# Ledger of designs, part 1: designed miniproteins, single chains

No score or structure here was measured in a lab: all are predicted.

Each design is a single chain, and the fold is of that chain. pLDDT is the mean over its residues in the fold that is shown.

## One batch from the design tools (miniprotein)

Design m1
Fold by ESMFold2-Fast:
Structure m1 (fold): chain A 75 residues (1-75)
Amino acid sequence: DRIRAAIALELALLAQKHGPVFTLERSYAEIAEMLGTSPAAVRRAFRELEAEGVIEIRGREVTVLDMDALVRVAA
């Protein structure tokens, strides 16, 4: 999934810059506009990563639980 890979890449880059815990600066709607997709598709990609134990989401805060898995999704 191109959208899921793009989101995973962005999250991996944010984790590299800020460490494994960071705050999303952009809403799902803003990310959707950047990627040429729907906010629903962005929400689905984040939910899938969370369901797989790759990330944890609390409000706008993202914790990367499995960096190796995140990098594999980004590829």
Scores: mean pLDDT 85

Design m2
Fold by ESMFold2-Fast:
Structure m2 (fold): chain A 89 residues (1-89)
Amino acid sequence: ARERIEALLEEGARHARRAALALGASEEEAERGAEAFRELVARALDWPPELQRRLVAVLEEDARLAEALGLEDAARAARAGAEAVRLGL
């Protein structure tokens, strides 16, 4: 489980960075966004299960909305985050 969660954090951070760059962010802004994503999901692994389930639902909805907008990297980041939190449940 831990190895898979770590892989999903890395995958999600990469997609978050690419999403920011695609929307016109600088390299520095994109790196900060990727780190913020990684920090949020990593902290969420220690949250109560009720809050973890709520975050999964939010991230799944974010992925759906991103897909509808053609924001593929944003959708992939949200899905990776949701899966990482779900595996920690």
Scores: mean pLDDT 86

Design m3
Fold by ESMFold2-Fast:
Order: sequence, then C-alpha cells, then structure tokens
Structure m3 (fold): chain A 57 residues (1-57)
Amino acid sequence: MNPTDKAAVLLRKARESTDIEEQKKLIEEAKTYEDKASGIVRLELRQLELELKRQEK
C-alpha cells in the first residue's frame, strides 16, 4: 500500500479532529510515513504542526 495515501488519511483525520492531543497523535503517525511519502505530505505535516503550536500557545 502507498505510504503517501496512508499519511494523507492520517493528516485528514488530524485536520478534522477538534482535540489537540488526538491531532498530535495523528500527526506523529503520519510522520512515520514522511520519509517514504511525497513532498506534498511533508508540506502538509509542517503546516499542521505550525497550526498545532499556535493552538497550544
């Protein structure tokens, strides 16, 4: 199965989640596929991490 697709599903769930801790877990799981996934996944991960940090502070 394609790592990009797996990461994309996890990132989508993270975006839809209203719980910061749930978002963190989903982002962390998506990171495990980052090295084998497309550059788009890497970009989306960075965007979500930045947004999450903003929500925490």
Scores: mean pLDDT 74

Design m4
Fold by ESMFold2-Fast:
Structure m4 (fold): chain A 66 residues (1-66)
Amino acid sequence: MLERLQGYAKTLLEMGLITEENAKLILKLSRLPEPQLLKSLGEISDMITKGASNEEITEKIKELLK
């Protein structure tokens, strides 16, 4: 799972869709059980697709890590 998260974060970072800080926060989601992780990634991807700000994405990831 961590390698998949690294690939996901790297792709988004290289495309300019997220910051390095958000990429690091996404990697912390590896602590979640797989069902919650997959749901969380879906929510993050939806926010990015809808053009959410980097600040909104950061806040969402922090909420998911609680």
Scores: mean pLDDT 80

Design m5
Fold by ESMFold2-Fast:
Structure m5 (fold): chain A 78 residues (1-78)
Amino acid sequence: AAARDEGAAHVVKGTTALHQGNYEEAAKHFERALELLKDSPEAEAFIYEQLSIAYRKLGDEDKAKEWEEKARKLREQS
């Protein structure tokens, strides 16, 4: 599906941006991926984990913790 393919592309772009140290760009791509992949709990949990890393690198510990908690709760839900 187009939304899933676009979401996957944003995950790749976000991961590339993280590798390059472009944390603001990475967060933007992961937030867009989250909007597009909202029907996939595994993808959503992964994106929350990546957003936590990006915001931690940006020095925003409060946002990093929020994303980390969302990822943890989603992975604990069976």
Scores: mean pLDDT 82

Design m6
Fold by ESMFold2-Fast:
Structure m6 (fold): chain A 81 residues (1-81)
Amino acid sequence: LQEEIDAAIDALSRYAEEADFDLEVTLTLHIIGLTIAKKYGDGEGAVRLLERAIEDLTKFGAPEEVIAELRAHLERVRAAV
């Protein structure tokens, strides 16, 4: 679970570095939430935060390959809960 959340944080951080300011702020808030979920072993919270991050990235027009990678991380987190 912690390893799976960490991998998802790493993926979001890479995309945040390339994002415009509004998307970067949104992704940073999700990264903070995932870091808290990782610290407390909140697998269900991590799933909800990743689902929200995917929704936000989709609304902001992120490339399909980015959405696909994050969906793969979401499934790994779900499998670890």
Scores: mean pLDDT 77

Design m7
Fold by ESMFold2-Fast:
Structure m7 (fold): chain A 97 residues (1-97)
Amino acid sequence: KPSEEEIEGEVTLALAEIYATLAIKDAQRGDKEGAQKSADMAIEVAKRASELGFKEEAARVLLYLADGLRKHGFTEIAEKVEKAAKEIAPEAYEKLR
């Protein structure tokens, strides 16, 4: 029943969640470079998931990442991630506030 695009979207969304988790762990360790690189990967992968129909879920992953980064003091990276979430799903962003 799921289409190839739907399966690809689910796998891509899971990959975005993995990069988000890695970015938060890097931030927790004080690894700014690692956190930035993993956050950038999470944004790219989340944008792809959005193109595959998972806009709200992709935005939610990025908002979770931004909150985690902000909690560990990486405010500039968190702001970049929040901006990406808002660009992906403006309506979903307003609902998730």
Scores: mean pLDDT 85

Design m8
Fold by ESMFold2-Fast:
Order: C-alpha cells, then structure tokens, then sequence
Structure m8 (fold): chain A 68 residues (1-68)
C-alpha cells in the first residue's frame, strides 16, 4: 500500500522537477493529483499538521507550474 505521505513527497518532487525544467503541467493533472492526495489523507488518518504542510507545499508548486 502507498503511504499518503510518500505519495505527497513524490508529487512534490515531480512538480519541482517540472518547474526546474520549465515544463508545463496540465491543470487537469494538477487537480487530479490534489484530489488524490486529499482522499488518501482522509483514508489513512495521517496527522493533520503533517498533511497540511505537504498539501500547502504541493499547492505552492502547482501555482508555479501553471505559470510556466
């Protein structure tokens, strides 16, 4: 089974790489990733403080990826 924390870290790394390479990520993909992370957070009952930090970082990077 995939950990919600591991999934979030992989998603963050993916976006950081795309931003570094100036590669655009489709808005639909970003929304799907965000929805998946939120669903896994609720399902796995991860500590709110940890997941809020990871979601905030993901959303920050998603905004940057849309501006590329």
Amino acid sequence: SVSAVELAEEAIEYLEEKIKNKEKVPEEMLQTMLDTLRTFMEAQQVPEEVFERLLARFEELAKKALEV
Scores: mean pLDDT 80

Design m9
Fold by ESMFold2-Fast:
Structure m9 (fold): chain A 77 residues (1-77)
Amino acid sequence: ELEERLRRLEELIRELPRVPELAAKEGVPLEELQAEMERTLLPGIERELAEARERGEEEVVEALERLREKVRELIAA
């Protein structure tokens, strides 16, 4: 479970920088993507971070913190 969650998080972090370009190819404007991330993805990451900290999942916490930073960068762009 933990190893699988880490694998999925690392894959998401790796792919995240490509998401704006992929969304644009599907006709989704960057502004719409940013709004969706702020409304749904970022709150979800904050919740997962709180849960991972409670469980003492240090590796998951580190991965989620990196994901959160990448999402914040994308929203700010």
Scores: mean pLDDT 80

Design m10
Fold by ESMFold2-Fast:
Structure m10 (fold): chain A 80 residues (1-80)
Amino acid sequence: MKLSEEQEKEVNRALARMVLSVTKIAVSRLKDTPEVKELGKKAMEYAELSARAIEEGNMKLGLEYLRKSNEYLEEAEAID
């Protein structure tokens, strides 16, 4: 069923905000080393790209960027 234009914008805005908030929290918990910080920056950059795509209604592109963000977070967490 088709949502109203206003409802679609509200849902997309909420999803984008959640993506950014969760990624910020995850990055804040990473190790305080230069290598890990660089991976955290990449994760945040892709999360911001994902949020923009979601706000524009491009859910496929949003998911692709979110996957890249998660890959960088996993790499950062794997560094021991």
Scores: mean pLDDT 83

Design m11
Fold by ESMFold2-Fast:
Structure m11 (fold): chain A 94 residues (1-94)
Amino acid sequence: MAELEEEFRETAKRMIAGVPKFLADLAKYLGVEKVTEDEALDFVRKKLKELGLPEELIELYLNLVRAAFNKDEDAVVEQLRKIKELVEELEKKK
């Protein structure tokens, strides 16, 4: 099943490459010159909570964002797999 691994790997590369733009867009949104990774993680946590996402899903997204900040492709892939499995489980709920 190499095809699914390849898909997650490409997604991980895109997320890692998107980190500078994400931080720049967030800084602009907050009206500051620069945002730290810790400030960005706090913002993401608050927004995911406001959207009403389950705590387990929020935790996985935060781990995903941390892995992307660290440019850890393998860690990003692992979190993407866990998120997909949890989302599929949540979709079974009405």
Scores: mean pLDDT 80

Design m12
Fold by ESMFold2-Fast:
Structure m12 (fold): chain A 98 residues (1-98)
Amino acid sequence: MEAKLEEEKQKEKKELEEEIKELLEKYVEDREETLKKLLELSESEEAVEILEKRKKEYEELAEDPRLSSKEKEKAKLQAELADEAVEYAKKKKEEEAK
């Protein structure tokens, strides 16, 4: 029972992670549209944690010597989008905490 409950929690989190990943990958051409959608998702604490994790992963990919220059550039842009969404969420939280 407990192991099955943990699996369900992991599946829900994985679905949210996949949605954020698809936004970052699918809308690379439409940076502003992607950012807008990420900002809407970042109203959730869970989405902010996922965005911070994705930012770190893309930053690591951008520095990976095994990747092509094009893949590194794409990862850098994806990390920047995730960073902007996280920073927006943090600023909004600080303003509401006043």
Scores: mean pLDDT 71

Design m13
Fold by ESMFold2-Fast:
Order: sequence, then structure tokens, then C-alpha cells
Structure m13 (fold): chain A 80 residues (1-80)
Amino acid sequence: SMGARLAAATAQLVERSARELGLEVLEVRADAHGDTVTLTLTVRVTKADGSSEVVTITVTGSPAEVAARAAALLREAAAR
């Protein structure tokens, strides 16, 4: 369906953004409901001291809003 394709495309774009930030992607889930997508992304952030933190991000909105908000949250997580 169109919704499933939009959800998959949004997930792929956000996963690419996470990997470009050097984050390990552990899990990605995207669900489409009408014109909205809910994305859940779990990433591992490795710190300079070698320790790691697992961060889960959940964003709901249009595909464009989800991509933009998720990218902002990923940049924030990577800056820790």
C-alpha cells in the first residue's frame, strides 16, 4: 500500500541519517495510519570513554515531519 511504502521510505531515510552520525541501529519500526507515520528507532550511542547508551526515539507525524524530528533527536543523542 502507499502508506506502507511511505513508512518504509521514512524508516530508511532516518536509519541512513543515524548511520551517517555514527550510531549503531539496533531496531527500526515504522507504521502508517492514514497520512501519518509512527517511527520507533533504537540506537546505541558509543561515548569517547568507550561506554555506551541505548536510546529509543518515537516520532509521529507526516513522513516529512517524522524524518525532520527524528534527525534532530538523533543529532541530540549523538552529541552526548
Scores: mean pLDDT 83

Design m14
Fold by ESMFold2-Fast:
Structure m14 (fold): chain A 65 residues (1-65)
Amino acid sequence: SVVGVSAVELLSDTTARVTIENLGDEDRTMEGATVYVGDQVAEVPPVTVPAGGTKTVEVELRPLP
């Protein structure tokens, strides 16, 4: 897919910064993603990313059950 998660950065024990990149020629929506960081997980909401651009979102990390 031309749209996807390109980077995940830990900001704290409970938050991460997720960068989504669109390598395509048109604006596209990533419908959502799950990111795993060690023993924690976060849900990325749907994000619309401009053609050839990036979007950054902050997400809450929760412990895996």
Scores: mean pLDDT 81

Design m15
Fold by ESMFold2-Fast:
Structure m15 (fold): chain A 86 residues (1-86)
Amino acid sequence: MALAEQIAQDVDDRIQAEPTNLSGILEHLGERMREVKEQYNLDAASMAELEQTVNQLLAERYGLPPAQPSDSMGEMIYRAIEKLAE
């Protein structure tokens, strides 16, 4: 599985398990993104592209509108949780 798909799956699993724990999901995601940056020596542009790809995958998984470049990962997770609550 591609790296972005692995991150999207990990986030999705956490949303499904504990949708009320937004802060915990964001903390875990932050740690994972730091580990990925260090392991693969990604620059800021590569990290932004990875984040945008993960945001788009989350949008597809939850039937949300396509992710915009200005959307943060936290904003996309929040939208996914709201969609799940409907």
Scores: mean pLDDT 82

Design m16
Fold by ESMFold2-Fast:
Structure m16 (fold): chain A 56 residues (1-56)
Amino acid sequence: SHMAQLQALQEQLGKKGGEAGRELSETDPDALPAEEAEKLGYLVGRHGGAVVFEQR
């Protein structure tokens, strides 16, 4: 059903976010975090499971 597909998608995004966060912390502590990107005037969002930075 449609609801089951949405729930699965949300779960996948959560898992990906967790893994990406850990990888970022372990491999690249100097990477620009979402909070810092927002301060620079970028919108931080997710599109198709990817984190996207868009200029305001």
Scores: mean pLDDT 48

Design m17
Fold by ESMFold2-Fast:
Structure m17 (fold): chain A 79 residues (1-79)
Amino acid sequence: SEVAEIAREVLETELELRLKKENRELSEEEQKEVEERKEEIIAKVVAEATEEDILALRIRAEHPEASAAELEARFQAAL
């Protein structure tokens, strides 16, 4: 459940930041697609996540505005 909670937080926060940057909201169809995909991704993460995957998710949750390069650097430093 903790892994599911972290994955949900990361997905929701990243979407919120993207929408704020684009100054837009999701359409009704996009909201449905996002919700369906979100649940599928969370289920897969819970079933397949390694300790390294969980560490990467925690770093993303703690640094939602970080670039992909910054997240990778933080992940490598934490290994």
Scores: mean pLDDT 80

Design m18
Fold by ESMFold2-Fast:
Structure m18 (fold): chain A 70 residues (1-70)
Amino acid sequence: MVEEIRRVLEEAQTMSQEEAIRKLEELKEKASPAIAQVIDEAIRLVEKNGRITPEQAEGAVELAEIVERG
């Protein structure tokens, strides 16, 4: 899952706001409830700022890794 999150967040940096949200929603459908919360935060950042930055994407990936490891 973490590798899929990284890929989608990297792609989202170059996409339109609506396309990025769509891709993140698709990823959320495959995720556990805990990882879905990390994806929801990424969606909120895209909604508020129009895009996700490389730094924000890296932070989300690191958080997902922590959550997945328990």
Scores: mean pLDDT 80

Design m19
Fold by ESMFold2-Fast:
Structure m19 (fold): chain A 55 residues (1-55)
Amino acid sequence: SREELLRKAQEELNKALEYHKKGLAASKTDKELAQRYFALSQEYELKTNELLESL
């Protein structure tokens, strides 16, 4: 349903935000770890967009 897709999109967006925050926190001490977190954030952002495009 539309409601279920919106809920899933919100969950994926929340994950993107959390990984982005982790990336920022790691950015000054571990650049490799920060890059991994930013990559994960982008993947969840893409998943969010794909779900929203399905509406």
Scores: mean pLDDT 87

Design m20
Fold by ESMFold2-Fast:
Structure m20 (fold): chain A 104 residues (1-104)
Amino acid sequence: MTYAEIAQFVKERYGGTGLDWKLMTAVVILESGLNVSAAGLNDINAEYLGNHASIPYQIVLYKATNDPNVLTYATTRALMTTLVENGSLEGNPVVRAILKRAGL
């Protein structure tokens, strides 16, 4: 699965809901252990897709509660907290590189 295919999957499910599906796309890609480098996209399988349902739900719950403990993905917790506090995807070079590569 490519970054653009992940972005399309997240957009189809959440793009019409008023949720920040671009933020969800960046968090899903980061949680799957994918680097912004060109190597490593070939190992996305059904297990990474299974994480999509949990990550969007945690983002919604975090925005509703402001409780970072609802974010069970430790690798993305600090990034999610920073992005939600700033209200923007701008300024984080890793998030920007992921979204640019996803065609966002």
Scores: mean pLDDT 60

Design m21
Fold by ESMFold2-Fast:
Structure m21 (fold): chain A 73 residues (1-73)
Amino acid sequence: SMAEIERAREELKRFSEEAKRLRADPNAPATSVTGAELRAMGAAVQLYLEGKKIGLEEEAIKAARENGFDMSK
């Protein structure tokens, strides 16, 4: 549904901002930065899958790309 797409998009935004914040923090360990980036990538995959369910796959791919993850090949 549109609501599930919007929830997935908001979650991707939250995790992407968390990863960005950790990358900007000089005291953040590299493992914490990597973990946050992997979490954001997982959220991008979830957005793609939700978009595919309702035929909005292209919009989901675009949203993921805007947050630094290209899901298309």
Scores: mean pLDDT 75

Design m22
Fold by ESMFold2-Fast:
Order: C-alpha cells, then sequence, then structure tokens
Structure m22 (fold): chain A 95 residues (1-95)
C-alpha cells in the first residue's frame, strides 16, 4: 500500500481534484485535512504513483520525494495562476 502526503499552498479541494484526475486509473482514498494537507492511499506501486505525479507536476514548483518505506511526499508552492485547460491536458501548475 502506497501513501502520498501532499502539502500545497492551494485550496485543498482543488488540489484533491487534481490528484484524483492524475490517479484516475488507480483505486485511491483521498483525505483533505484542515491545513490543506492531503493524504492519498492506494494499492498501486509507489514508483508508479511517483512517476504519474511527476508527469502531472511538470512546469510547477513541485518537489516529489519517494521514501524507502514507500511513502511519497509532494510539496508544491506553484499556484501563481489557475489554468484549468493546462491541468486537464496533464500539464501541472501545482497540486
Amino acid sequence: MTTVIVKTNANGKIAKGRVERALAEYKVEIEVHEDNTITVTTDAPAEEVAAVLQQNSQGSDTTITLHPDGTITVNTTGFSEEIDDAIEEGRGIGF
């Protein structure tokens, strides 16, 4: 089981929607916390999840770290502009 912890300066609901789209082919459970931190749990391999998140974060100030225990940490500060079309095309501007 892979756990992803997303820390973002964006609204957690918007970030959740982006993560759901990026991981749409996987069985995921997503929880949005009060501090806009998002926890994602999935049965997909951690390496594959990290690769998909990296692909969807291209062009954003996003750091993705895969830890030896299978936990993935995503840190993003890159919501300078909300471009829905770019996000739908798989071009990340942050989570």
Scores: mean pLDDT 68

Design m23
Fold by ESMFold2-Fast:
Structure m23 (fold): chain A 104 residues (1-104)
Amino acid sequence: MEELEALLAAADPATQAKIRAMYDELVRLFEELLGMPREEAEKAAKKILVDLATRSLTPEEARRIQEVAAQGVDKAIEEAKKRLDTDPIGAYQLLLAAREQRER
C-alpha cells in the first residue's frame, strides 16, 4: 500500500528506523502467534502501521482489550484474528498482550 511508503518518506531517519523495527516485529508476531504465511503477515503488518499512524486507541477500546487479555492467551489470539480487518490497532494490542502472557 502506498500509504506506508508515504509515511516513511515524510518521517525523519529516527522515526523511519522505528517504523521498520515495528514492521519486522509485527511480521514475526503474526507468523509466530497466528501461523500466517509471510506474505499475509507482511500485509497485516502494513495495515496495522497505517492504522496506528492515522488514529489512536480510545480509553474504551484499551479497557476492552485488557478484559479480553485477562481471559488468557488463546482468547486474546482468537479475538485478534477476528479484529484484523475491522480494528487493526485492537488486534495488535491483543497480540502484544498474548505474547507478554506467554513470556511470563
Scores: mean pLDDT 71

Design m24
Fold by ESMFold2-Fast:
Structure m24 (fold): chain A 73 residues (1-73)
Amino acid sequence: SETETKIIALEILAVGYFLEGNPEEAVRAYQEAADLAKKAGDEETAKNIYSRGAELARQAGLDDLAEELEKKA
């Protein structure tokens, strides 16, 4: 589906941002992917992506952003 393609693209984009040294943009891309999965009714995928984004945020020292995503996971 178009939604699944967008989720995959956002996850790839998140990894790309992280490798470029842009952790805030990486976490934002994960958040957008997870929000899209949740809107599509895929709670399991959304939870997994929120958790991944939160983990990345913690590793990058973005504690407030990590807490926000952890609440949604």
Scores: mean pLDDT 86

Design m25
Fold by ESMFold2-Fast:
Structure m25 (fold): chain A 68 residues (1-68)
Amino acid sequence: MKVPLEEVLSSAVKFAETIVEQLRRAKLSPDIAEGLALMSLAVIETSGSSEEDIRRARELLEEELRRR
């Protein structure tokens, strides 16, 4: 493990929330939105976070992408 769980939980979830707000307000094209989501998932998954933390962050991003 590279970082404390507390720091990763706060950072990963907050990072996902920031991306979600950017997508919501900016009304990006589908291709760009998908690209940003994939980059965000790659960062979160490579962080070495717990499976639950990764799932929560991923769910937040996916819900906003599904939100037409």
Scores: mean pLDDT 67

Design m26
Fold by ESMFold2-Fast:
Structure m26 (fold): chain A 86 residues (1-86)
Amino acid sequence: MTELEKKALEYEGKAAEYRSLALTYQSIADRLQKLADELEKDPKNRELAKKYREMAEVYQNLADSYQKLADEYREKAEKLREEIKK
């Protein structure tokens, strides 16, 4: 295995890890949004529902950030794979 092949595998691994984290945080965001929707059915829970929606937004931003990292490492891996083919 060449040094470039090792680096491509490393970047592919990081892309997969960050994609997994993005999916995990997206799942948390979706669950928090669903909980906020259920809480809004009871007027006494309005403030709690708002807090869950705010937390959902934080986890959505984390999911988006990790997806961006996954995309960056995927692109780095693809570039190295193109260099290996030359």
Scores: mean pLDDT 87

Design m27
Fold by ESMFold2-Fast:
Structure m27 (fold): chain A 66 residues (1-66)
Amino acid sequence: STEQQQQDLASQIAAEAARQMIAAPSEEEAEKVAEQAREQMLKAGVDEDFAESAVKTARNAAEAAR
């Protein structure tokens, strides 16, 4: 289903973004990763609200790892 496909895709992009944000040498680089992940989700057809929530979750996970 489209809903499951969007959730799976967004989760994969968010998980990869979180990993890259944790490895980022600066807050500026981490922010660029988050912005790029959001753009990738939106271009792939992920719902705006879901994309924002997924990116927020990725940011929170990266911050918690610091």
Scores: mean pLDDT 81

Design m28
Fold by ESMFold2-Fast:
Structure m28 (fold): chain A 85 residues (1-85)
Amino acid sequence: GLQAEIDAGVIEVAAAVILVTLKKDPSPENLKEAGKLFYRLAEEAERAGLPQEVIDALRKAADSAEKGNVEEAIKYLQEALDIIG
């Protein structure tokens, strides 16, 4: 339905902005903020009924960010974006 398409689009745009930001400036500060946002996006994706693969990828991105692993956080965020479309 329209709400699910809007929710998916909002999540996609937010994820894309975070991806560009982390690729440009993978600072510990940006990574910490990204991790918080990835967790929130995963919760929003679950509420919106997005595929489990999107939810799992966003949660893995959040976990990687929490561990300070920039490369894995970017990898899983890109995976989520590739699935959303």
Scores: mean pLDDT 85

Design m29
Fold by ESMFold2-Fast:
Structure m29 (fold): chain A 91 residues (1-91)
Amino acid sequence: ATAAEEAAKVAELRANSNAIERAYLDLALALRAQDPNRHLSEEEYAELLVEALRRAGLDDEADKLKEAFKNKDYKKMEEIVQEALAKEEAA
């Protein structure tokens, strides 16, 4: 894909994304710019999601997600993400 095609896809994704999804994209792109060959660990993906929730103004959900990940409670993490997405869809 050309750089122009990649830029167009990113712009389309951002235009069709909610506040959480846009924050996550911005964070993922920033990490890729620092080290494009880096493979993100499960912990790094969780940290990106927590920060995305904070940037979307969902600080309580971000704190709950961080605690659930610390306890390896993946079911609780899924529930928190679904609740956060539902709040953004309702707004």
Scores: mean pLDDT 71

Design m30
Fold by ESMFold2-Fast:
Structure m30 (fold): chain A 91 residues (1-91)
Amino acid sequence: MKEEALKNLEETEKKLKELLKQGYEQAKDLIEQLEILKKIIEGRTKELLEEYGLSANEEQLKEYQEEAIEVALKAKESFEQFLKNLEKAEA
């Protein structure tokens, strides 16, 4: 679901911004990746591709949006694994 995917990205971005304030520089790259996913989910994939000199047909744009929604729904799980890896490195 598009709304659930966007909410998941917003919650993940909020946690990453808190980590960035705590000195975790790696959070900056992840925030940028989440902003790209948000644009794709919002149906702005064509604009994003044009920034890189790329183009896609309507079927490809739909596939990218559906894939981005699935990635966003799993983003919270991926973020939790990232945090566990950081804790392991600092422990």
Scores: mean pLDDT 72

Design m31
Fold by ESMFold2-Fast:
Order: C-alpha cells, then structure tokens, then sequence
Structure m31 (fold): chain A 69 residues (1-69)
C-alpha cells in the first residue's frame, strides 16, 4: 500500500538522517532534507498527519544540525 511504502521510506530516511547528523556529513544532510520534503508532500497528500508531523520534526532536527556546522 502507499501508506506502508511511505512508512518504510520515512523509517529508512530518518535512520540515515540520524547517522548523517552523528557523522556531521553536511552534503548528505542537505540531500536528506530534499528527500524528506518530498516524503512530507506525499504524507500530506495521503492525509497522514502523524507521519507528516514526524517528517517535519526530522527536517527541523537536520536544519538545526546544519546551522551548527
């Protein structure tokens, strides 16, 4: 299902984001923000408010990490 695929993609991307933050990998963090913004648009299209909120929180965490680099 679209919801199952979205949930799997968000889980993988969020794990990659946490690893990239720990590694201070600026280039990867910038790419992950773009990927998460696409997933956020899909979550909103599917009216999945919980997933949209989780993605928004991850984007904010990455943006804070990028600002601290």
Amino acid sequence: SATAALTAAVKITSAAANQAIAAQNKALLEKLVASLQTLLAIAKLLNNAATAAAISATIAKIQAALAAL
Scores: mean pLDDT 84

Design m32
Fold by ESMFold2-Fast:
Structure m32 (fold): chain A 64 residues (1-64)
Amino acid sequence: SALEATALGNLAVAYAALGRYDEALKVLNRLADEFPDSPAVGDARDGIAAIGARIQQRRPAPAP
């Protein structure tokens, strides 16, 4: 169970690192639903937020 929660958290962070935030949030929502009291939920949220902030600061604006 703890291993599964960690794996889902890592998957959510991996999607965020690829810029796939919709997929990252879907995995995070599944993690929160299946393992609501797991520290992996908070860890994944923090990881996604940190990656999102860095990517947004470094990426050019989308084409007009």
Scores: mean pLDDT 74

Design m33
Fold by ESMFold2-Fast:
Structure m33 (fold): chain A 74 residues (1-74)
Amino acid sequence: NDEAFLKALKKAQELGASASLVSQEIFGAINEGLSPKEAGERAKEALLTEEGVSEEKAEAVGKAVEEAMEEYYK
């Protein structure tokens, strides 16, 4: 559902993280068949390594991605 993903992207933007990077990780996770938890962890790792976002902010975005992926797979 686009609505759930838009919420995750807005969360990234609010925390100063790249919405485009988060979007790429979400679509990559869907294409690879990753679980919601795996998608969230991957987005968190990408933000830590590519953007230099703090662990706290990266974890918050990762959780938002996990929640969006759970809604998508329902």
Scores: mean pLDDT 79

Design m34
Fold by ESMFold2-Fast:
Structure m34 (fold): chain A 59 residues (1-59)
Amino acid sequence: SEREKALERARADYAEFDKQIEEALKNGRLTEEQAKRLRDKYLDYLSEKYGLTREEILA
């Protein structure tokens, strides 16, 4: 289904984003607080873009 494909894409996009955030944290380019805010903002973006809840993306 289109919803299932959207979920797969949203999860893949978030996984790649999260990997970049973790690398930036490890290299001291971000604080833990900055990383949390960026993750929250990106999850909101993906939720709006794909018509999914944050909980569906993170499951």
Scores: mean pLDDT 87

Design m35
Fold by ESMFold2-Fast:
Structure m35 (fold): chain A 61 residues (1-61)
Amino acid sequence: MPPTPEQEADALLEQFRRAVAAGDWDGASRLVEELFRHIAEHDLPDDVATRLTDEVVALMS
C-alpha cells in the first residue's frame, strides 16, 4: 500500500533529524521547507501539523 500523507511527513521529519545530526544545514533547510509544504498541500489535521512543528522546533533547540 502507498504511504499516507502523515507517514510521508514523518519520513521527511526523520530525514530532517538525520540532516541536523550530520551538520547538513543546507539539507535540513530544504527538508523543513518540504515538510511544511507537504503539510499544507495534503491539508494534514491541525493536531498532526502541530506535533510535526513542535518536533522540528525541539530538534533545532
Scores: mean pLDDT 83

Design m36
Fold by ESMFold2-Fast:
Structure m36 (fold): chain A 108 residues (1-108)
Amino acid sequence: MTERIRELGRRAIEAVERGDVDSAIRHVQELGELGVEAAKKGDVEAVKAAIDELLRVADTAARKGQVRVLQAVREALMRILKNLPKNNEIVSYAVGAILHVIGLILDQ
């Protein structure tokens, strides 16, 4: 799963760099779906990989002023958080990631 997560992150970043906002959003949504699946299975390593790739996409989108991509990343991270068990150590990491992306949106 982590290899597919990293490949989708790479494709999302390439779409952002090209200005292909719709493709970037689609890849972000696919990353979110894989992160949700990992969260439901308790695969903490795959969840962390999905969050890390979503943050890389967010940082790239922020540099390009692509607010729609940032909003898609925030939505994907919130979906991952909703599917994490309450006592999972990764919950704090997901919350921190969401706050980071909100900050990037507000700085646009």
Scores: mean pLDDT 87

